# Designs tried in a protein design run: designed miniproteins, single chains, continued (3). Part 70

Each design is a single chain, and the fold is of that chain. pLDDT is the mean over its residues in the fold that is shown.

## One batch from the design tools (miniprotein)

Design m10566
Fold by ESMFold2-Fast:
Structure m10566 (fold): chain A 61 residues (1-61)
Amino acid sequence: SMAETSLRLAVARKAEEAGGLDNLTDEDLRELAEELGVPYSTVSRTARELRALEAAQAAAA
């Protein structure tokens, strides 16, 4: 869905600002949840999904 795509892009952008997905703090995720008007659990789950995808793609580096 468009909402899922928007969440992934927002988390990815926040991660770039932080220097990577592994550098995202609970405060970063909480701030993003407030900005987007979604539950923290939704943002946290999306971040975990992106970390799993990044781990798979890191094998190509």
Scores: mean pLDDT 79

Design m10567
Fold by ESMFold2-Fast:
Structure m10567 (fold): chain A 79 residues (1-79)
Amino acid sequence: MEEIERAREEGERETREVREEARREAERRTEEARRRGTEEEAERVREEEEKRLRRAEVVGEASRELRVSGTRITLKIDS
């Protein structure tokens, strides 16, 4: 049963790393768009990056759930 908790903790760590990375990328791209483009273009880039962050969060949550489910199934089958 500890395997489920470990899979959850590992999934949480990876999810945080993905979120941090995506957030940093979004900030860089938004900042770059502001310097390079018009304010309208910067707003569009910001909205696109926000959508990307939401997708990254959803994917991270799905991956985390997959790991927990996979570990649980393996424990049942191997038992």
Scores: mean pLDDT 67

Design m10568
Fold by ESMFold2-Fast:
Structure m10568 (fold): chain A 69 residues (1-69)
Amino acid sequence: VQEFAEELQKAAEAIKEGDKEGAIEHLERARELAADDPEQVKHLEKAIEAVKEGDYEKAMEHLEEAGEL
């Protein structure tokens, strides 16, 4: 789904820029778009948690895992 990929890309850019609020917003929207896929939802939830904790490296790893599924 193109919209899902766009939200992941926007989340990745926000994470790289240190925009915590923007990263969470785009990750939450990606989670909504992937709601029927438990594996993608799991990785997106972990990415959101990592962003909230300020662990941007871990957030990027989980976001990449969501994008590969």
Scores: mean pLDDT 81

Design m10569
Fold by ESMFold2-Fast:
Structure m10569 (fold): chain A 70 residues (1-70)
Amino acid sequence: MKEKLEKFSRATLEVQKLLDELAKKYNLTPEERRRLGARATAVLHEAFKEGLSYDEILERIRKELEEAVA
């Protein structure tokens, strides 16, 4: 249980870093960043529910967010 919680917390921190990087790169408004964050959270929950590895979860989120801002 603790290991799964740590994995989720770590993934959440990496998602926040990615959101900040994308917001800077694409000059996103606070509203656009918030919407992207909501999407990232939904993808994170689904990937975690599917039992994906840490690297697979991050890769899925990265692809989804990059596609959303392109």
Scores: mean pLDDT 78

Design m10570
Fold by ESMFold2-Fast:
Order: C-alpha cells, then sequence, then structure tokens
Structure m10570 (fold): chain A 67 residues (1-67)
C-alpha cells in the first residue's frame, strides 16, 4: 500500500478532529503547500495521546512530504 493509503488507514483509528486535520494536510500536500501540510500534521499529532501512533503519523507525513 502507498504511504497515503497507510496515513488514511491510521487516521480511521483517530478522533474525528484528527481525521479532519489529516485530510486537510493531505489536501495541502496535493496543492504543493508543504508549510501548511506540516502545520496541519503537527496539529493532528498533538491530538494523539498514544506515543506510538503519534510517531507513526509523523513518520508517514515526513515520508509523503519528502517524496
Amino acid sequence: SSVREQLRELARTLSPEAQELVEQALAAIEAGDTVRARQLALQAASLIEDEALRQQLRDLFVQLINA
């Protein structure tokens, strides 16, 4: 599966607020706005209390933004 598919799958396990931020970050990446994408990804990560899930989200966004 693609990094984008992995991000969406992970997002389904998160709160609705975090899911919305992940989708907004993905839209920002598609628009080429990497600054906004990083800000939205950080906001989504801040809503995750589980450290492993938070780190996984960060790692997936780093991979996608740097691709």
Scores: mean pLDDT 85

Design m10571
Fold by ESMFold2-Fast:
Structure m10571 (fold): chain A 90 residues (1-90)
Amino acid sequence: SALREEAVKQLEALRNWVLKDPRISEEKREQMVKKLDEAISAIKNGDLEKAKQYLEELREIAEGLEDEATRDALLSGVDRLLQLVEQIEA
């Protein structure tokens, strides 16, 4: 599915950003990378329900980020991914 390929591509881009952004603490970075890796694996395996669960958990971690601009940008990215997963399910 072209939508699944796009979702994986966007998750990998978000993962690369999380790894490189110095405004994210090491503890939050490790938690977020784990959820991104779990979401990528779930989408690749066609488990869209697990993918949504991992993205919602990622959203909760992002809500705890100290830098408001980084938080808002990451939350926007996660919300777009959740919408994309819903489109794959339709």
Scores: mean pLDDT 88

Design m10572
Fold by ESMFold2-Fast:
Structure m10572 (fold): chain A 66 residues (1-66)
Amino acid sequence: SEKEKKIKEAEELYEEGKKAFEEGDYKKAVELYGKALKIYNEVLGIDHPKTQETQEAYLEALLKTL
């Protein structure tokens, strides 16, 4: 289904973001987590645990770019 494809895309983006963060590439992590967050928010909604976890990772990466 379209929903399942989007969730898989978001999961892959989240894992790529995590790798970028671990490598110290915080700008890349922000971009990847941001893309995953947009998909999770659109498909699962803002209150879903996966969306919230991705938002937390995105904000942590964003803080590291300051």
Scores: mean pLDDT 89

Design m10573
Fold by ESMFold2-Fast:
Parts: C-alpha cells; sequence; structure tokens
Structure m10573 (fold): chain A 100 residues (1-100)
C-alpha cells in the first residue's frame, strides 16, 4: 500500500509513471488517493491507467470501489464484473460484487 504518499511524492510518481507509460504505477498512486478519501483524483488515475492497459483488473476494481463510495452501485457492479471477466479468480472483485 502507498497510502502514506505526500502530495509531492504522489506528483513525482505520477510524472515518472506518465513518462514511462507505467499503468501499474498510476494504479498504485490511485490506490493511495482512494485510501486518503481523494476519490475524484483516484478515479482520474484509474482511468488513465486503463487507457494504457485496458486489461488491468486492479484498476477496474479501483473504479468499482470509488463508485461504491459515491453510492453508484450499478456502475460499481459493471466495473467489478469487468475485473472478473479479465481475472475470474479475483477474490477482491467477487467479494465487492457480493456486497452490492
Amino acid sequence: SVAQLSDEEAAALVAAARAANDAVALTGVGISFFEQGRYEEALALYREALELEPDNAVAWIGLGEVYKKMGKDEEAREYYEKALSLDPLNESARRNLAEL
């Protein structure tokens, strides 16, 4: 987990990830923003990661978790189902779907 990233550390990591087209690094910073309650910033990074790597199941789960926090359970379901279509054994996506 990267939940303790400062704004300066997050900005540097995002800049480096963008320069490297590193979807995994963008997803990691997105998780940190989500854990900090910064849902719109997490959403933007998850979407950017998915533009680079559409099969990133972790980023799809991240979108689902943001939408669930926003009370948008129908959209959250669609994102979790997308993650399961990419990784059918993903326990996190399966558990999150069961909670909706």
Scores: mean pLDDT 87

Design m10574
Fold by ESMFold2-Fast:
Formats: sequence, C-alpha cells, structure tokens
Structure m10574 (fold): chain A 75 residues (1-75)
Amino acid sequence: MESKIEELNKKIDELVEKIKRTQAEMEAARAAGDEERYRQLFLENIDLGVELIKAATELVILRNQYEKEKERLEK
C-alpha cells in the first residue's frame, strides 16, 4: 500500500509541475497576444487537470483504506 501511495504521489507531483509549466506558458502566450497558443495550452491544462483529479482520487481512496486498517490494528 505504501509503495502505491508513493507512486501516486510522484505522479501527482509530475502532473502539478506540468500544470504549473503549462500555466506559465499560457501567461507568456497571453502576454504575446498569441490567442491560438493560449487556447492550445488551455486545453492541455484541462487534460492535465483531469489526470490530476483521477490520480488524487485514487490517492485519497488508498490513504483512507490505509488509515482505516491502521485504526483497526491500533483500536
């Protein structure tokens, strides 16, 4: 369980960094007046957000299962 939580944390960190980079590129495109580039990056950002939600949801489920098992063992 711990190893899978660690894998999901790494995936989430990677997605967060990609989102930050995409947002920075969106700001640069907006400042340059490149509306087509901005729209392309906006769509990429949405796709990354969906992946992040999926990974975060799986992490929450696994963490809840892990905590529930810990509570059961500790009383």
Scores: mean pLDDT 80

Design m10575
Fold by ESMFold2-Fast:
Structure m10575 (fold): chain A 72 residues (1-72)
Amino acid sequence: SMQQSQQLTDKAIQYAQQGNYDAAIRLALSAVQLEPDPQQAQQLLDRVASHLDPQAQQRLRQLYDTAVRDRS
Protein backbone atom coordinates (compact mmCIF):
# COMPACT_ATOMS: atom_id res chain seq x y z
CA SER A 1 0.00 0.00 0.00
CA MET A 2 2.89 2.41 0.67
CA GLN A 3 4.23 1.70 -2.83
CA GLN A 4 0.77 2.35 -4.30
CA SER A 5 0.50 5.56 -2.26
CA GLN A 6 3.79 6.84 -3.77
CA GLN A 7 2.68 5.95 -7.32
CA LEU A 8 -0.67 7.73 -6.87
CA THR A 9 1.13 10.79 -5.44
CA ASP A 10 3.45 10.95 -8.47
CA LYS A 11 0.46 10.70 -10.84
CA ALA A 12 -1.40 13.39 -8.86
CA ILE A 13 1.58 15.76 -9.25
CA GLN A 14 1.72 15.02 -13.00
CA TYR A 15 -1.98 15.87 -13.40
CA ALA A 16 -1.55 19.04 -11.31
CA GLN A 17 1.35 20.12 -13.56
CA GLN A 18 -0.96 19.59 -16.57
CA GLY A 19 -3.63 21.79 -14.92
CA ASN A 20 -5.96 18.84 -14.33
CA TYR A 21 -6.67 19.72 -10.70
CA ASP A 22 -9.75 17.48 -10.35
CA ALA A 23 -7.71 14.37 -11.25
CA ALA A 24 -4.82 15.55 -9.04
CA ILE A 25 -7.13 16.01 -6.02
CA ARG A 26 -8.84 12.63 -6.55
CA LEU A 27 -5.50 10.78 -6.79
CA ALA A 28 -4.03 12.67 -3.81
CA LEU A 29 -6.98 11.65 -1.62
CA SER A 30 -6.59 8.01 -2.76
CA ALA A 31 -2.85 8.15 -1.95
CA VAL A 32 -3.56 9.58 1.52
CA GLN A 33 -6.06 6.77 2.26
CA LEU A 34 -3.34 4.19 1.45
CA GLU A 35 -0.75 5.91 3.72
CA PRO A 36 -1.09 4.64 7.33
CA ASP A 37 1.34 7.22 8.79
CA PRO A 38 -0.44 10.57 9.44
CA GLN A 39 2.81 12.55 9.04
CA GLN A 40 3.56 10.86 5.70
CA ALA A 41 -0.05 11.46 4.61
CA GLN A 42 0.33 15.17 5.40
CA GLN A 43 3.61 15.31 3.45
CA LEU A 44 1.94 13.67 0.41
CA LEU A 45 -0.92 16.18 0.66
CA ASP A 46 1.50 19.12 0.88
CA ARG A 47 3.54 17.88 -2.11
CA VAL A 48 0.44 17.73 -4.33
CA ALA A 49 -1.00 21.00 -2.93
CA SER A 50 2.21 22.88 -3.87
CA HIS A 51 1.35 22.23 -7.56
CA LEU A 52 -2.28 23.43 -7.29
CA ASP A 53 -3.80 26.90 -7.52
CA PRO A 54 -5.21 28.44 -4.28
CA GLN A 55 -8.83 27.37 -4.94
CA ALA A 56 -7.81 23.77 -5.70
CA GLN A 57 -5.54 23.76 -2.61
CA GLN A 58 -8.50 24.81 -0.43
CA ARG A 59 -10.72 22.11 -1.99
CA LEU A 60 -8.06 19.43 -1.33
CA ARG A 61 -7.68 20.59 2.31
CA GLN A 62 -11.46 20.54 2.88
CA LEU A 63 -11.84 17.05 1.41
CA TYR A 64 -8.90 15.75 3.46
CA ASP A 65 -10.29 17.26 6.69
CA THR A 66 -13.64 15.56 5.99
CA ALA A 67 -11.93 12.20 5.37
CA VAL A 68 -9.94 12.50 8.63
CA ARG A 69 -13.11 13.26 10.62
CA ASP A 70 -14.91 10.27 9.05
CA ARG A 71 -12.08 7.92 10.22
CA SER A 72 -12.92 8.36 13.91
Scores: mean pLDDT 81

Design m10576
Fold by ESMFold2-Fast:
Structure m10576 (fold): chain A 91 residues (1-91)
Amino acid sequence: SPEEAVRALRGIAEEVLDLLERDPSTPQELIDKARELLARIGATDPSDVEAVKAVADELIRLLREFAAAHPEYRDWLDRRIAQVEALKAAL
C-alpha cells in the first residue's frame, strides 16, 4: 500500500542518515540532504501516489551519492536502491 511504501522509505532514509552521521568523513552537504529528505518523506501524503514516487526518486539519488562518497557501503546501498525501485514500481 502507499502507506507501507512511505513507512519503508522513511525507514531507509533514517538508516541512511544514521550511517552518514556516524562517519566523520561524510560531507555535511550529504547529511543536510538526508535530513531534508527525511522531513519531506514525513510530510508526504500517502494517498498522493505522485508525491510518494517523487520522494522515492529523491531517495534513489541520495543513495547513489552516498555510494559515491562511501564505496564500502556499495553492496548495502545497491540493495536499498533495488528495494526503493520495487516500492516505486508497486505504486
Scores: mean pLDDT 85

Design m10577
Fold by ESMFold2-Fast:
Structure m10577 (fold): chain A 85 residues (1-85)
Amino acid sequence: SAVAQAEALLRELEELKREIEELLKNGASTETAIGLALRLIGLEFEFQQLLAQNTLPQDLVDRVQRLLEEIRRLIRELLKQSKPA
């Protein structure tokens, strides 16, 4: 179902957030940070495709959008702190 796909996407976003938070503590290369930014773009595209084809509960849409915005902020911080390899 579309709801199940959105919930799976939410779990993938939560896993991505955890990975970024660990890298913010331990350091990351610019290449790693760029790779994570590309992964976020892919997940944003997946969400937009899901919204284009389906009507989802608004609470679920809001949860995904909030997490996407939070991860975008974390990736910007990671890129600022990253060092070239």
Scores: mean pLDDT 87

Design m10578
Fold by ESMFold2-Fast:
Structure m10578 (fold): chain A 71 residues (1-71)
Amino acid sequence: AAERDRRLQALVRLAKAGIDGNPEQAKEATRRALEAGASPAELQAVADTVRYHGNTKAAQAIEDALAEAAA
């Protein structure tokens, strides 16, 4: 429950940062979501959704944070 709730909260915060179009907040929120146990696939799905809504810089920030975590 606590692990699932923490992950969902982090994903919601990331989605908000992405929709707000703030790349710096989106990058930090992506790192927090990874710490909370979100999968790379979940985070890529958020990035794809954010890009679809025209927030290209925020989507790129999510993808950059994912690439940094994978290295």
Scores: mean pLDDT 82

Design m10579
Fold by ESMFold2-Fast:
Structure m10579 (fold): chain A 79 residues (1-79)
Amino acid sequence: MEEVEELAKKAEEYAKKALEAFEAGDPKKGLEYAKKAAELLREAARKAEELGDLELAKLLEESARAVEELAEELAKKAE
């Protein structure tokens, strides 16, 4: 669980950086940080699945997709 929590915490930090970048008018950096956050969430999901927590793995994977979709939408609006 600790490894999953650490990965999720790092993902949260990158998601925050992504939002800050979008708010600062840097959609390229926003997308880059959001992609990193999604990758970390997927890694956390894989770890949760290995530990037998399928509910948490599904939630983390859905969170990764939500981060990607939101970032793409924000970048599209910044065009």
Scores: mean pLDDT 82

Design m10580
Fold by ESMFold2-Fast:
Structure m10580 (fold): chain A 60 residues (1-60)
Amino acid sequence: SEIEKLLEEGKKLLEENKDLPVDERVEIINKFLEEIKKKVKDEDAVKINEKLLEEFDKLY
């Protein structure tokens, strides 16, 4: 599904950038989330955001 693909893209983005400073990682994630809002319904964007924040917390 579109949501699953976007979530996997977001997780890949987090893994590829895990060695960057936190400030840069946050900016990359926020930019990705803004792009998601343009492609999916708000409800689905919220779900993706919540899951990506959980993945981000695992990398601290």
Scores: mean pLDDT 75

Design m10581
Fold by ESMFold2-Fast:
Structure m10581 (fold): chain A 60 residues (1-60)
Amino acid sequence: SEVERLLAEVERLARDAVTRGLSEEQRKEALLLGGETLGLAVKTSEELADRAFAEIERLL
């Protein structure tokens, strides 16, 4: 699904943030994508919303 694809991208960016760091521009784009993903996830399922929120917290 679209939300699962977006969530996978956010998860990838969150891992990059922890393992190698992100530039300020990359972090900003990751947070914007995370917010969009969360907005879609809350309309889909609680589990996807919880996962999206957790990844956003990792990005801060």
Scores: mean pLDDT 82

Design m10582
Fold by ESMFold2-Fast:
Structure m10582 (fold): chain A 115 residues (1-115)
Amino acid sequence: SLGDELARRAEELYSRPRTREEAEEAIRRLEEAGAPPEAVEAARLLLERLGRYDAAAAMAEAVLEGLREGRPELGFSIAVNVVGLAAREQGGAALDLAGEASTLLVAALEALRAA
């Protein structure tokens, strides 16, 4: 199913260990690509408040690849799945922050569609 494919691609991006520096670089590339500020804010939330470098980098990379390929909806869907993986792994308070990040990603996609 499409859902299974999105989950598989999210797991592929998320399964690699990342440093804080690698996550910062992924977010910088996302900013340089002209992504909506809400997408950058979502990645910063994962990095700064969750402390999840892998999730922040993977989410930013998913959005960036979607923009690069002219398929933003696909990139944002994969990014939301990455956020969900990080939330399930940590549980508890991470679920609230994942909700915030997902809301920002939806706002970012809406901003792209309005442009």
Scores: mean pLDDT 84

Design m10583
Fold by ESMFold2-Fast:
Formats: structure tokens, sequence, C-alpha cells
Structure m10583 (fold): chain A 72 residues (1-72)
């Protein structure tokens, strides 16, 4: 679980670099979701995860592919 969360954060960090403001907001919310999950606050983790997904959906596909490439 922790490694999966770290891999997701690495991808989101790359999205913040190439995905503009939407990518940066997706990373910020995903980071908060992981922190809430580690604290046992599953309700806040879900809320931030949904916001991260919302911002991620606004990032162009080309930027998402570039972020995946950087995250590898």
Amino acid sequence: MEKLAEDALKFAKALAEVGGEEGKKAYEHLKKAVEALKAGDFEKAEEHAKKAEEYLSKVPEEARLEALKKAQ
C-alpha cells in the first residue's frame, strides 16, 4: 500500500511539472489524501482523492502521458 501511494505521488508530482495549474492541484490533493490515509482519516482521504481525480481529468492527455514517462 505505501509503495503504491508513493508511486501515485511520483506520477502526480510529474503531473504538477508538466500538467500546469490543474496538474499541480491534482498533486496537492493527492498528497493530502495520502497524508489523511496514513492518519486514519479515511473520510478526508476520500474527499481529497476525489478532488485530485477531478483536477487530473482536466489535464490534457498529452501532459498525462508525459508525466507517466517522467514518473518511470
Scores: mean pLDDT 76

Design m10584
Fold by ESMFold2-Fast:
Structure m10584 (fold): chain A 62 residues (1-62)
Amino acid sequence: NNETKESLIYLAQQYLLSASEEAKPYFENAIKLAEAGQYEEAANALREGERLHYNLPPPPVI
């Protein structure tokens, strides 16, 4: 639990150092959610931030 929180916050903070403006709110939200103990929501925010930061396509729907 503590390791999960630390990992989520650390990754989000690292991304924020170089994040695009579109991705920044997602990484900021990931930190807030992790601090609140909402790790699943924090992980989802982190993934969306990563997707926007790297301009990755959305996952296939099929």
Scores: mean pLDDT 78

Design m10585
Fold by ESMFold2-Fast:
Structure m10585 (fold): chain A 70 residues (1-70)
Amino acid sequence: SKEEILEQLKKVLEKALTLDDPVNIRAAVREAYELAEKAGLPEDVIEKLRQALQTRDVEEMKALLKEVLK
């Protein structure tokens, strides 16, 4: 269900915020992006996750993930 996908998305994003390795963070963000697309989340949320995947700055990536979790 959409509710289950949203719960999984939040867990993936929370996990990503606890990681230090950029490769592992990016892998978690990719999973979150795929879940957001499947759940049909608003374009603003999908765009932030896309920006997080495109940035090479870990701090910028984590800032975008924190905005998605609001």
Scores: mean pLDDT 83

Design m10586
Fold by ESMFold2-Fast:
Structure m10586 (fold): chain A 81 residues (1-81)
Amino acid sequence: IPLSTAEKILLVLYEKGPLSAAEISELTGVSQATVRRTLRELEAGGYVERTEGRTTLYSLTEEGKKAVEEYLERLKEIEEE
């Protein structure tokens, strides 16, 4: 099952909750530059929301959460390992 960078980011946000770009980079193995670019695309698409504080955190919108839930339902038809 090939996961795109966008799918990896959506999955990790679904499992781990609000995360910084650096944390997403560490968890996905994708560079911070690519993570930030993909997060901007996902934010523009309405799947990810940015919250600013001491550290900028990213979380799934309702649409993003539903997209991940639908993806996970499809994966239930395929055994992992």
Scores: mean pLDDT 78

Design m10587
Fold by ESMFold2-Fast:
Structure m10587 (fold): chain A 75 residues (1-75)
Amino acid sequence: GELQKIVLEIIALKLRIIGLEIEIEMLKKKREEAEKAGDKEKVKKIEKEIKELEEEIKKLEEEIKELEKRFETHT
């Protein structure tokens, strides 16, 4: 079943996005701790890592949109 395969792929990508969103929230907490400690270098490193994860989420969202278009064709 092509429909079932597309649904499974969409679910897998959505779960990956949730995992990345959780990681970003953890990094935001670490950034706040680094800001309180006055560690400007650590803050910059964490901000860069957050941006990289946000870019990964955008790529995964694009993959989901492509799969959703395929799902509509088979629904």
Scores: mean pLDDT 86

Design m10588
Fold by ESMFold2-Fast:
Structure m10588 (fold): chain A 82 residues (1-82)
Amino acid sequence: MSIEEIKKLIKEEIKKAIELLKQGKVEEAIGILENIILTLEEIDLGEVQEEIINLIKEAIELLKQGKVEEAIKLLEKAIELL
């Protein structure tokens, strides 16, 4: 699989997590985001990989605090970097 195909898949999974958050399905969204981190830790996307992982990790912590809107903003930033 190419780097561009991997970036597209990660972007689509983040968008899916955002839609679940908008539906109040926070636990399901966290599960998707945790799986994205595991995938990113097994591959090399170059210079932006660490920033994307950190944005997703911070979003998960915000979700655990009930800060859904702030988490969505970080996930949207991660999408912009992909």
Scores: mean pLDDT 83

Design m10589
Fold by ESMFold2-Fast:
Structure m10589 (fold): chain A 82 residues (1-82)
Amino acid sequence: KAELLREAAEEFRRAAEALRAGDVETALRHALRGADLLAEAGLPIEGVSWVMRVLALIEDGDLEGAAEAAEEAAERAEELAE
């Protein structure tokens, strides 16, 4: 479980980096991979919720906010791995 959560955190951090680079397609692939890893760890609802928040901010044109949301998801996944 802890390993999956740490991998999910890494994927969400990669999503945040891609968002800051303006690469929305790459960011979404990483965010979805993070959600899949959260589902494998027994947290499917959290994964869906966190990805939906990132998507909403992207739709609003707020890529900085979307990157911050992805970083928050990464931090929460790491906290759950403890």
Scores: mean pLDDT 84

Design m10590
Fold by ESMFold2-Fast:
Structure m10590 (fold): chain A 101 residues (1-101)
Amino acid sequence: VDLAGEEARRRLGPEVEVLGADTLTDAQGLAAVEAAAARWRRSGSPRPLAVVISHTLSDADAAAAQARLEAAGPGILLSAGSKDAFDAAVARGRELAERVR
């Protein structure tokens, strides 16, 4: 997660808040997203949230995690286990940063 979190911060820039979590299961990934969303809401940060997890979630759990982030505010899930999914999520995170300027 450390390397993927640093890559996400480098690619998304200072306009996006990046929180990373080492995860091994879908349940841990969902819990990490919930904890990150709650912390981000408590911080009152005006920046979009990007959550980086090391475990690649199933499609259903990835959709649930993304819905949880969207319910909290402008947020995106990045999975370090898939380059294509990670790259797509980084592009989406950049779009969110542009829209909340």
Scores: mean pLDDT 75

Design m10591
Fold by ESMFold2-Fast:
Structure m10591 (fold): chain A 100 residues (1-100)
Amino acid sequence: PSEKEIRIEEIIALLYMLASIAKKLAEKVNTPEAAEIAKQLEEEVDRAAEALRAEDYDAALAHLDRAKELIEKLPLSEEDKEALVSLVDRIKARVRELAA
């Protein structure tokens, strides 16, 4: 694989790590609302991953912005929300590096 293909797959791995952490935190809250938001977050992560593989970085960044909105709606502690938002911002920075 090319260096670019490796970097894309590394970013996709971080996206699925984000979704996994958010799902586990939502499961601890144990409400239907948290479960539904976590599901929507997984869908946005899937769309971002598809966009990255298509090298559509603008679309990937748009889905990551939607993921941030969903994280803010999760009934989590401020600390957990800040940690997830920080991870999204780090992923967005890596996507921007690919676009450059």
Scores: mean pLDDT 88

Design m10592
Fold by ESMFold2-Fast:
Structure m10592 (fold): chain A 65 residues (1-65)
Amino acid sequence: GAAAGEAAARAAVAAAEAGDGKTASRYGMLSAWHYLEAGDDAGGRAAADRARAAMEKAGIPPSGP
């Protein structure tokens, strides 16, 4: 649900702030899945934007192929 998506998004932000890009990415994906299951596309997008901004601020490069 959306509450679980928000909890995962907060975990992703905390991991990004700690410099753990792999854990941040994992919780970001989990957050997206929970928001998708809840049918909250806007909440999922906002959570993804927040996680991306936290990683960018922490100097973690985006995950590429």
Scores: mean pLDDT 77

Design m10593
Fold by ESMFold2-Fast:
Structure m10593 (fold): chain A 112 residues (1-112)
Amino acid sequence: EPSLEELLERAKRLYEELREAIAAGDVARALQLAAELAALAEEFARKALAESDDPELHALVEELRRLLAEFGAQVVALATAPPERRPELAARVLATADRLLELLERITRLMQ
């Protein structure tokens, strides 16, 4: 099974690909990458909770799950948006993905 560090590195790569897809206006690819990032972040959360009883870690994972719910809603909004609204919504998806990475990095540091 991948380590938290390995999952974090995979999440960083997915974020970079998501940023590139959004910059290219490739909404279909951006939606696919966003779904992959969300699934990986949930796997990360599950693994972190299984490996630690630290209350601070549990609080960060709860924050991560709240942010994942917000991210999911933004991805749905992007998927159903008319073309003129897509740039603004894609920017929000990318901003939330960046915040997800920050939480993954904080959790990884706490477990080192």
Scores: mean pLDDT 88

Design m10594
Fold by ESMFold2-Fast:
Structure m10594 (fold): chain A 60 residues (1-60)
Amino acid sequence: GEEEIQEKKNEILDLLKDLLKEKGIEVSEDQLKEILDDLLKTKSVDELLDEIKEFLDTIK
């Protein structure tokens, strides 16, 4: 449902925040939400979440 979509969006935001902190990049929550909205224009939440998780597995 819509709650599940919102939870997935929040998970993506948290993963992106952690990734950017590791790279020493400081981004406001509002800027991060704008980036997420832009990414979601061409991809579903599920596709984006899977791609971010695969990327994180690659850098560990």
Scores: mean pLDDT 76

Design m10595
Fold by ESMFold2-Fast:
Structure m10595 (fold): chain A 71 residues (1-71)
Amino acid sequence: DLLEKAAEAAEAGDYEKAVEYLKKAKEEHKDNPVVVELLERAIEAAKAGNGKWAATLARAAISALRAIEGA
């Protein structure tokens, strides 16, 4: 649930924690290029203070992971 935690932190305005969770999720999913790209964009959004967009990208990464898993 790292991506859910990242989205919640970003929506709460805790961008430091959001970036921390997003970086950890990126490390865990490094072999999934679509997920890595979404997470890199989410990290940039969080660093820019755009919590809504960072949360949207984190949730998009969850959807991409589900698609990769065939679910």
Scores: mean pLDDT 82

Design m10596
Fold by ESMFold2-Fast:
Structure m10596 (fold): chain A 88 residues (1-88)
Amino acid sequence: GSATIEVDEDGKVKGTGTFPAPVTGALLVKGSDAERGEVIGRGYGNADGSATVEGEAKPEDSGTYSLVGVTADGRLYATAPVELKVKE
């Protein structure tokens, strides 16, 4: 899957992505560890594998993030990590 993550000047984060399977929810997670990574955004998923998350980040939260899709049976799918840069 792939992800696009945007952050505005107020630190509001929006992420969108696609997964290879139906998902019921989505998380924006620091790093690539879907189970233990810090969650900074949450949202919904769709039967086609598309997902959207919203959250908040501060300048100190700049770093590498993955969009994680959650299936109805609790499986986790992570996108390739992307860099998020939050401006001061």
Scores: mean pLDDT 76

Design m10597
Fold by ESMFold2-Fast:
Structure m10597 (fold): chain A 58 residues (1-58)
Amino acid sequence: MKLEAGREAAKILREKGYITDEELQELSEKYGLDFEELKAIVEKYKDPDAIRLAISLL
């Protein structure tokens, strides 16, 4: 579910302050989302809540 993917990414960002390509790849595989789109969202938006919302709209 895209909403859960967004929440998981936001949690990583809040806890670590960054998200790795490996963690994005795991989210891509787990939720069936495009890795390149996830990477673009994380690079474009720095706020965890904005990233969560953007991923939920994929």
Scores: mean pLDDT 81

Design m10598
Fold by ESMFold2-Fast:
Structure m10598 (fold): chain A 85 residues (1-85)
Amino acid sequence: MYKVTATFKVKDFEEAVEALRKVEEKLKKLEGVLSIEVKQLSETEYEITVETKNLEAAEKAAKIIEEEFAKSPGIESFEVKIEKV
């Protein structure tokens, strides 16, 4: 099992929510995604955690997050990591 964690800093809340919604929609359709959890870390910092069945699903999930967050005007910065759990 693998865990994908993305921490991100929000500069526009409405645009960031739209990016997150697109990410969750795509992740829900991805084979091998087991769970998706979003946590608020601070006023402007959030974390999305995705549990995946295998490394292939984790790499696909990370790519979806990176692509959607990179093109969002609402996200100032983000970091994505994959861990074996």
Scores: mean pLDDT 87

Design m10599
Fold by ESMFold2-Fast:
Structure m10599 (fold): chain A 62 residues (1-62)
Amino acid sequence: SEANELLLRAIGLKLRAIGLEFDADLLESQGKFEEAERLREEARRLYKEADELFAKADKLLK
């Protein structure tokens, strides 16, 4: 179903965002705060896209 496809894409984006936050934490532990913030900004963009896909899927399931 279209809802299942949107959910799968949203989960994939969220997983990538989590990976970027993990990498950002490692960079911060090394004192690389500017590089870490760039990864966190990218992660925030992926989370926003995932949330939009989850919202679309939710509307299709109602």
Scores: mean pLDDT 89

Design m10600
Fold by ESMFold2-Fast:
Structure m10600 (fold): chain A 71 residues (1-71)
Amino acid sequence: MDKETFEAEVEAALVVMDAAIAKSSGATPEQLRELADRAETVAERLKGINPEAAELVRQVADELRKLADEK
């Protein structure tokens, strides 16, 4: 695995973990939107490298935006 691929996959794991913590801890709508923006950036980067991981991260971003909009 090249360094670029490895860094993108690590960032994906970190954003998914941060999203799980935010969803369980009652994060503010602003914090949820910031995490969703980060997740979308990571998903776009992964699209050409690991499409399955990109899809998972996109789902996380969509979930975070929905939670933010419900508040």
Scores: mean pLDDT 79

Design m10601
Fold by ESMFold2-Fast:
Structure m10601 (fold): chain A 56 residues (1-56)
Amino acid sequence: MEKLRELRRKVAEMLLKGASFEDIKKFIEDAVKRGEISREEGEQILKDVENVLKKL
């Protein structure tokens, strides 16, 4: 029922596995295109990921 929360968990797992920003961006863009999350939700997730990677 919480697709957005589930997608955020998968993104966190991808980051832990060493996925690149480009891999995560593609994953989120595909989810938005499938209608699983809104464009705004996807954009927010990508912004959060970019901020995390920038702080490392």
Scores: mean pLDDT 79

Design m10602
Fold by ESMFold2-Fast:
Structure m10602 (fold): chain A 70 residues (1-70)
Amino acid sequence: SMAEEERRRRLERDILEAFLVMQAHLLGIPQEEVDEILRTKSDEELRKEVERRTKELRKELEEEEKRKKE
């Protein structure tokens, strides 16, 4: 139904917002930047931001592991 679709969109947004906050803390991104993203970005744009930061975190983890093995 349309109501279930709307509820799903809200839940997806909430999950993306939680991921962004977590990623920002791990990457050392200022709270002001996080607040601006959450205020200004659409659900689609927020999804892309989370995807981009996920790739950045994975790269940082790989470089950390490489450093420890050397």
Scores: mean pLDDT 80

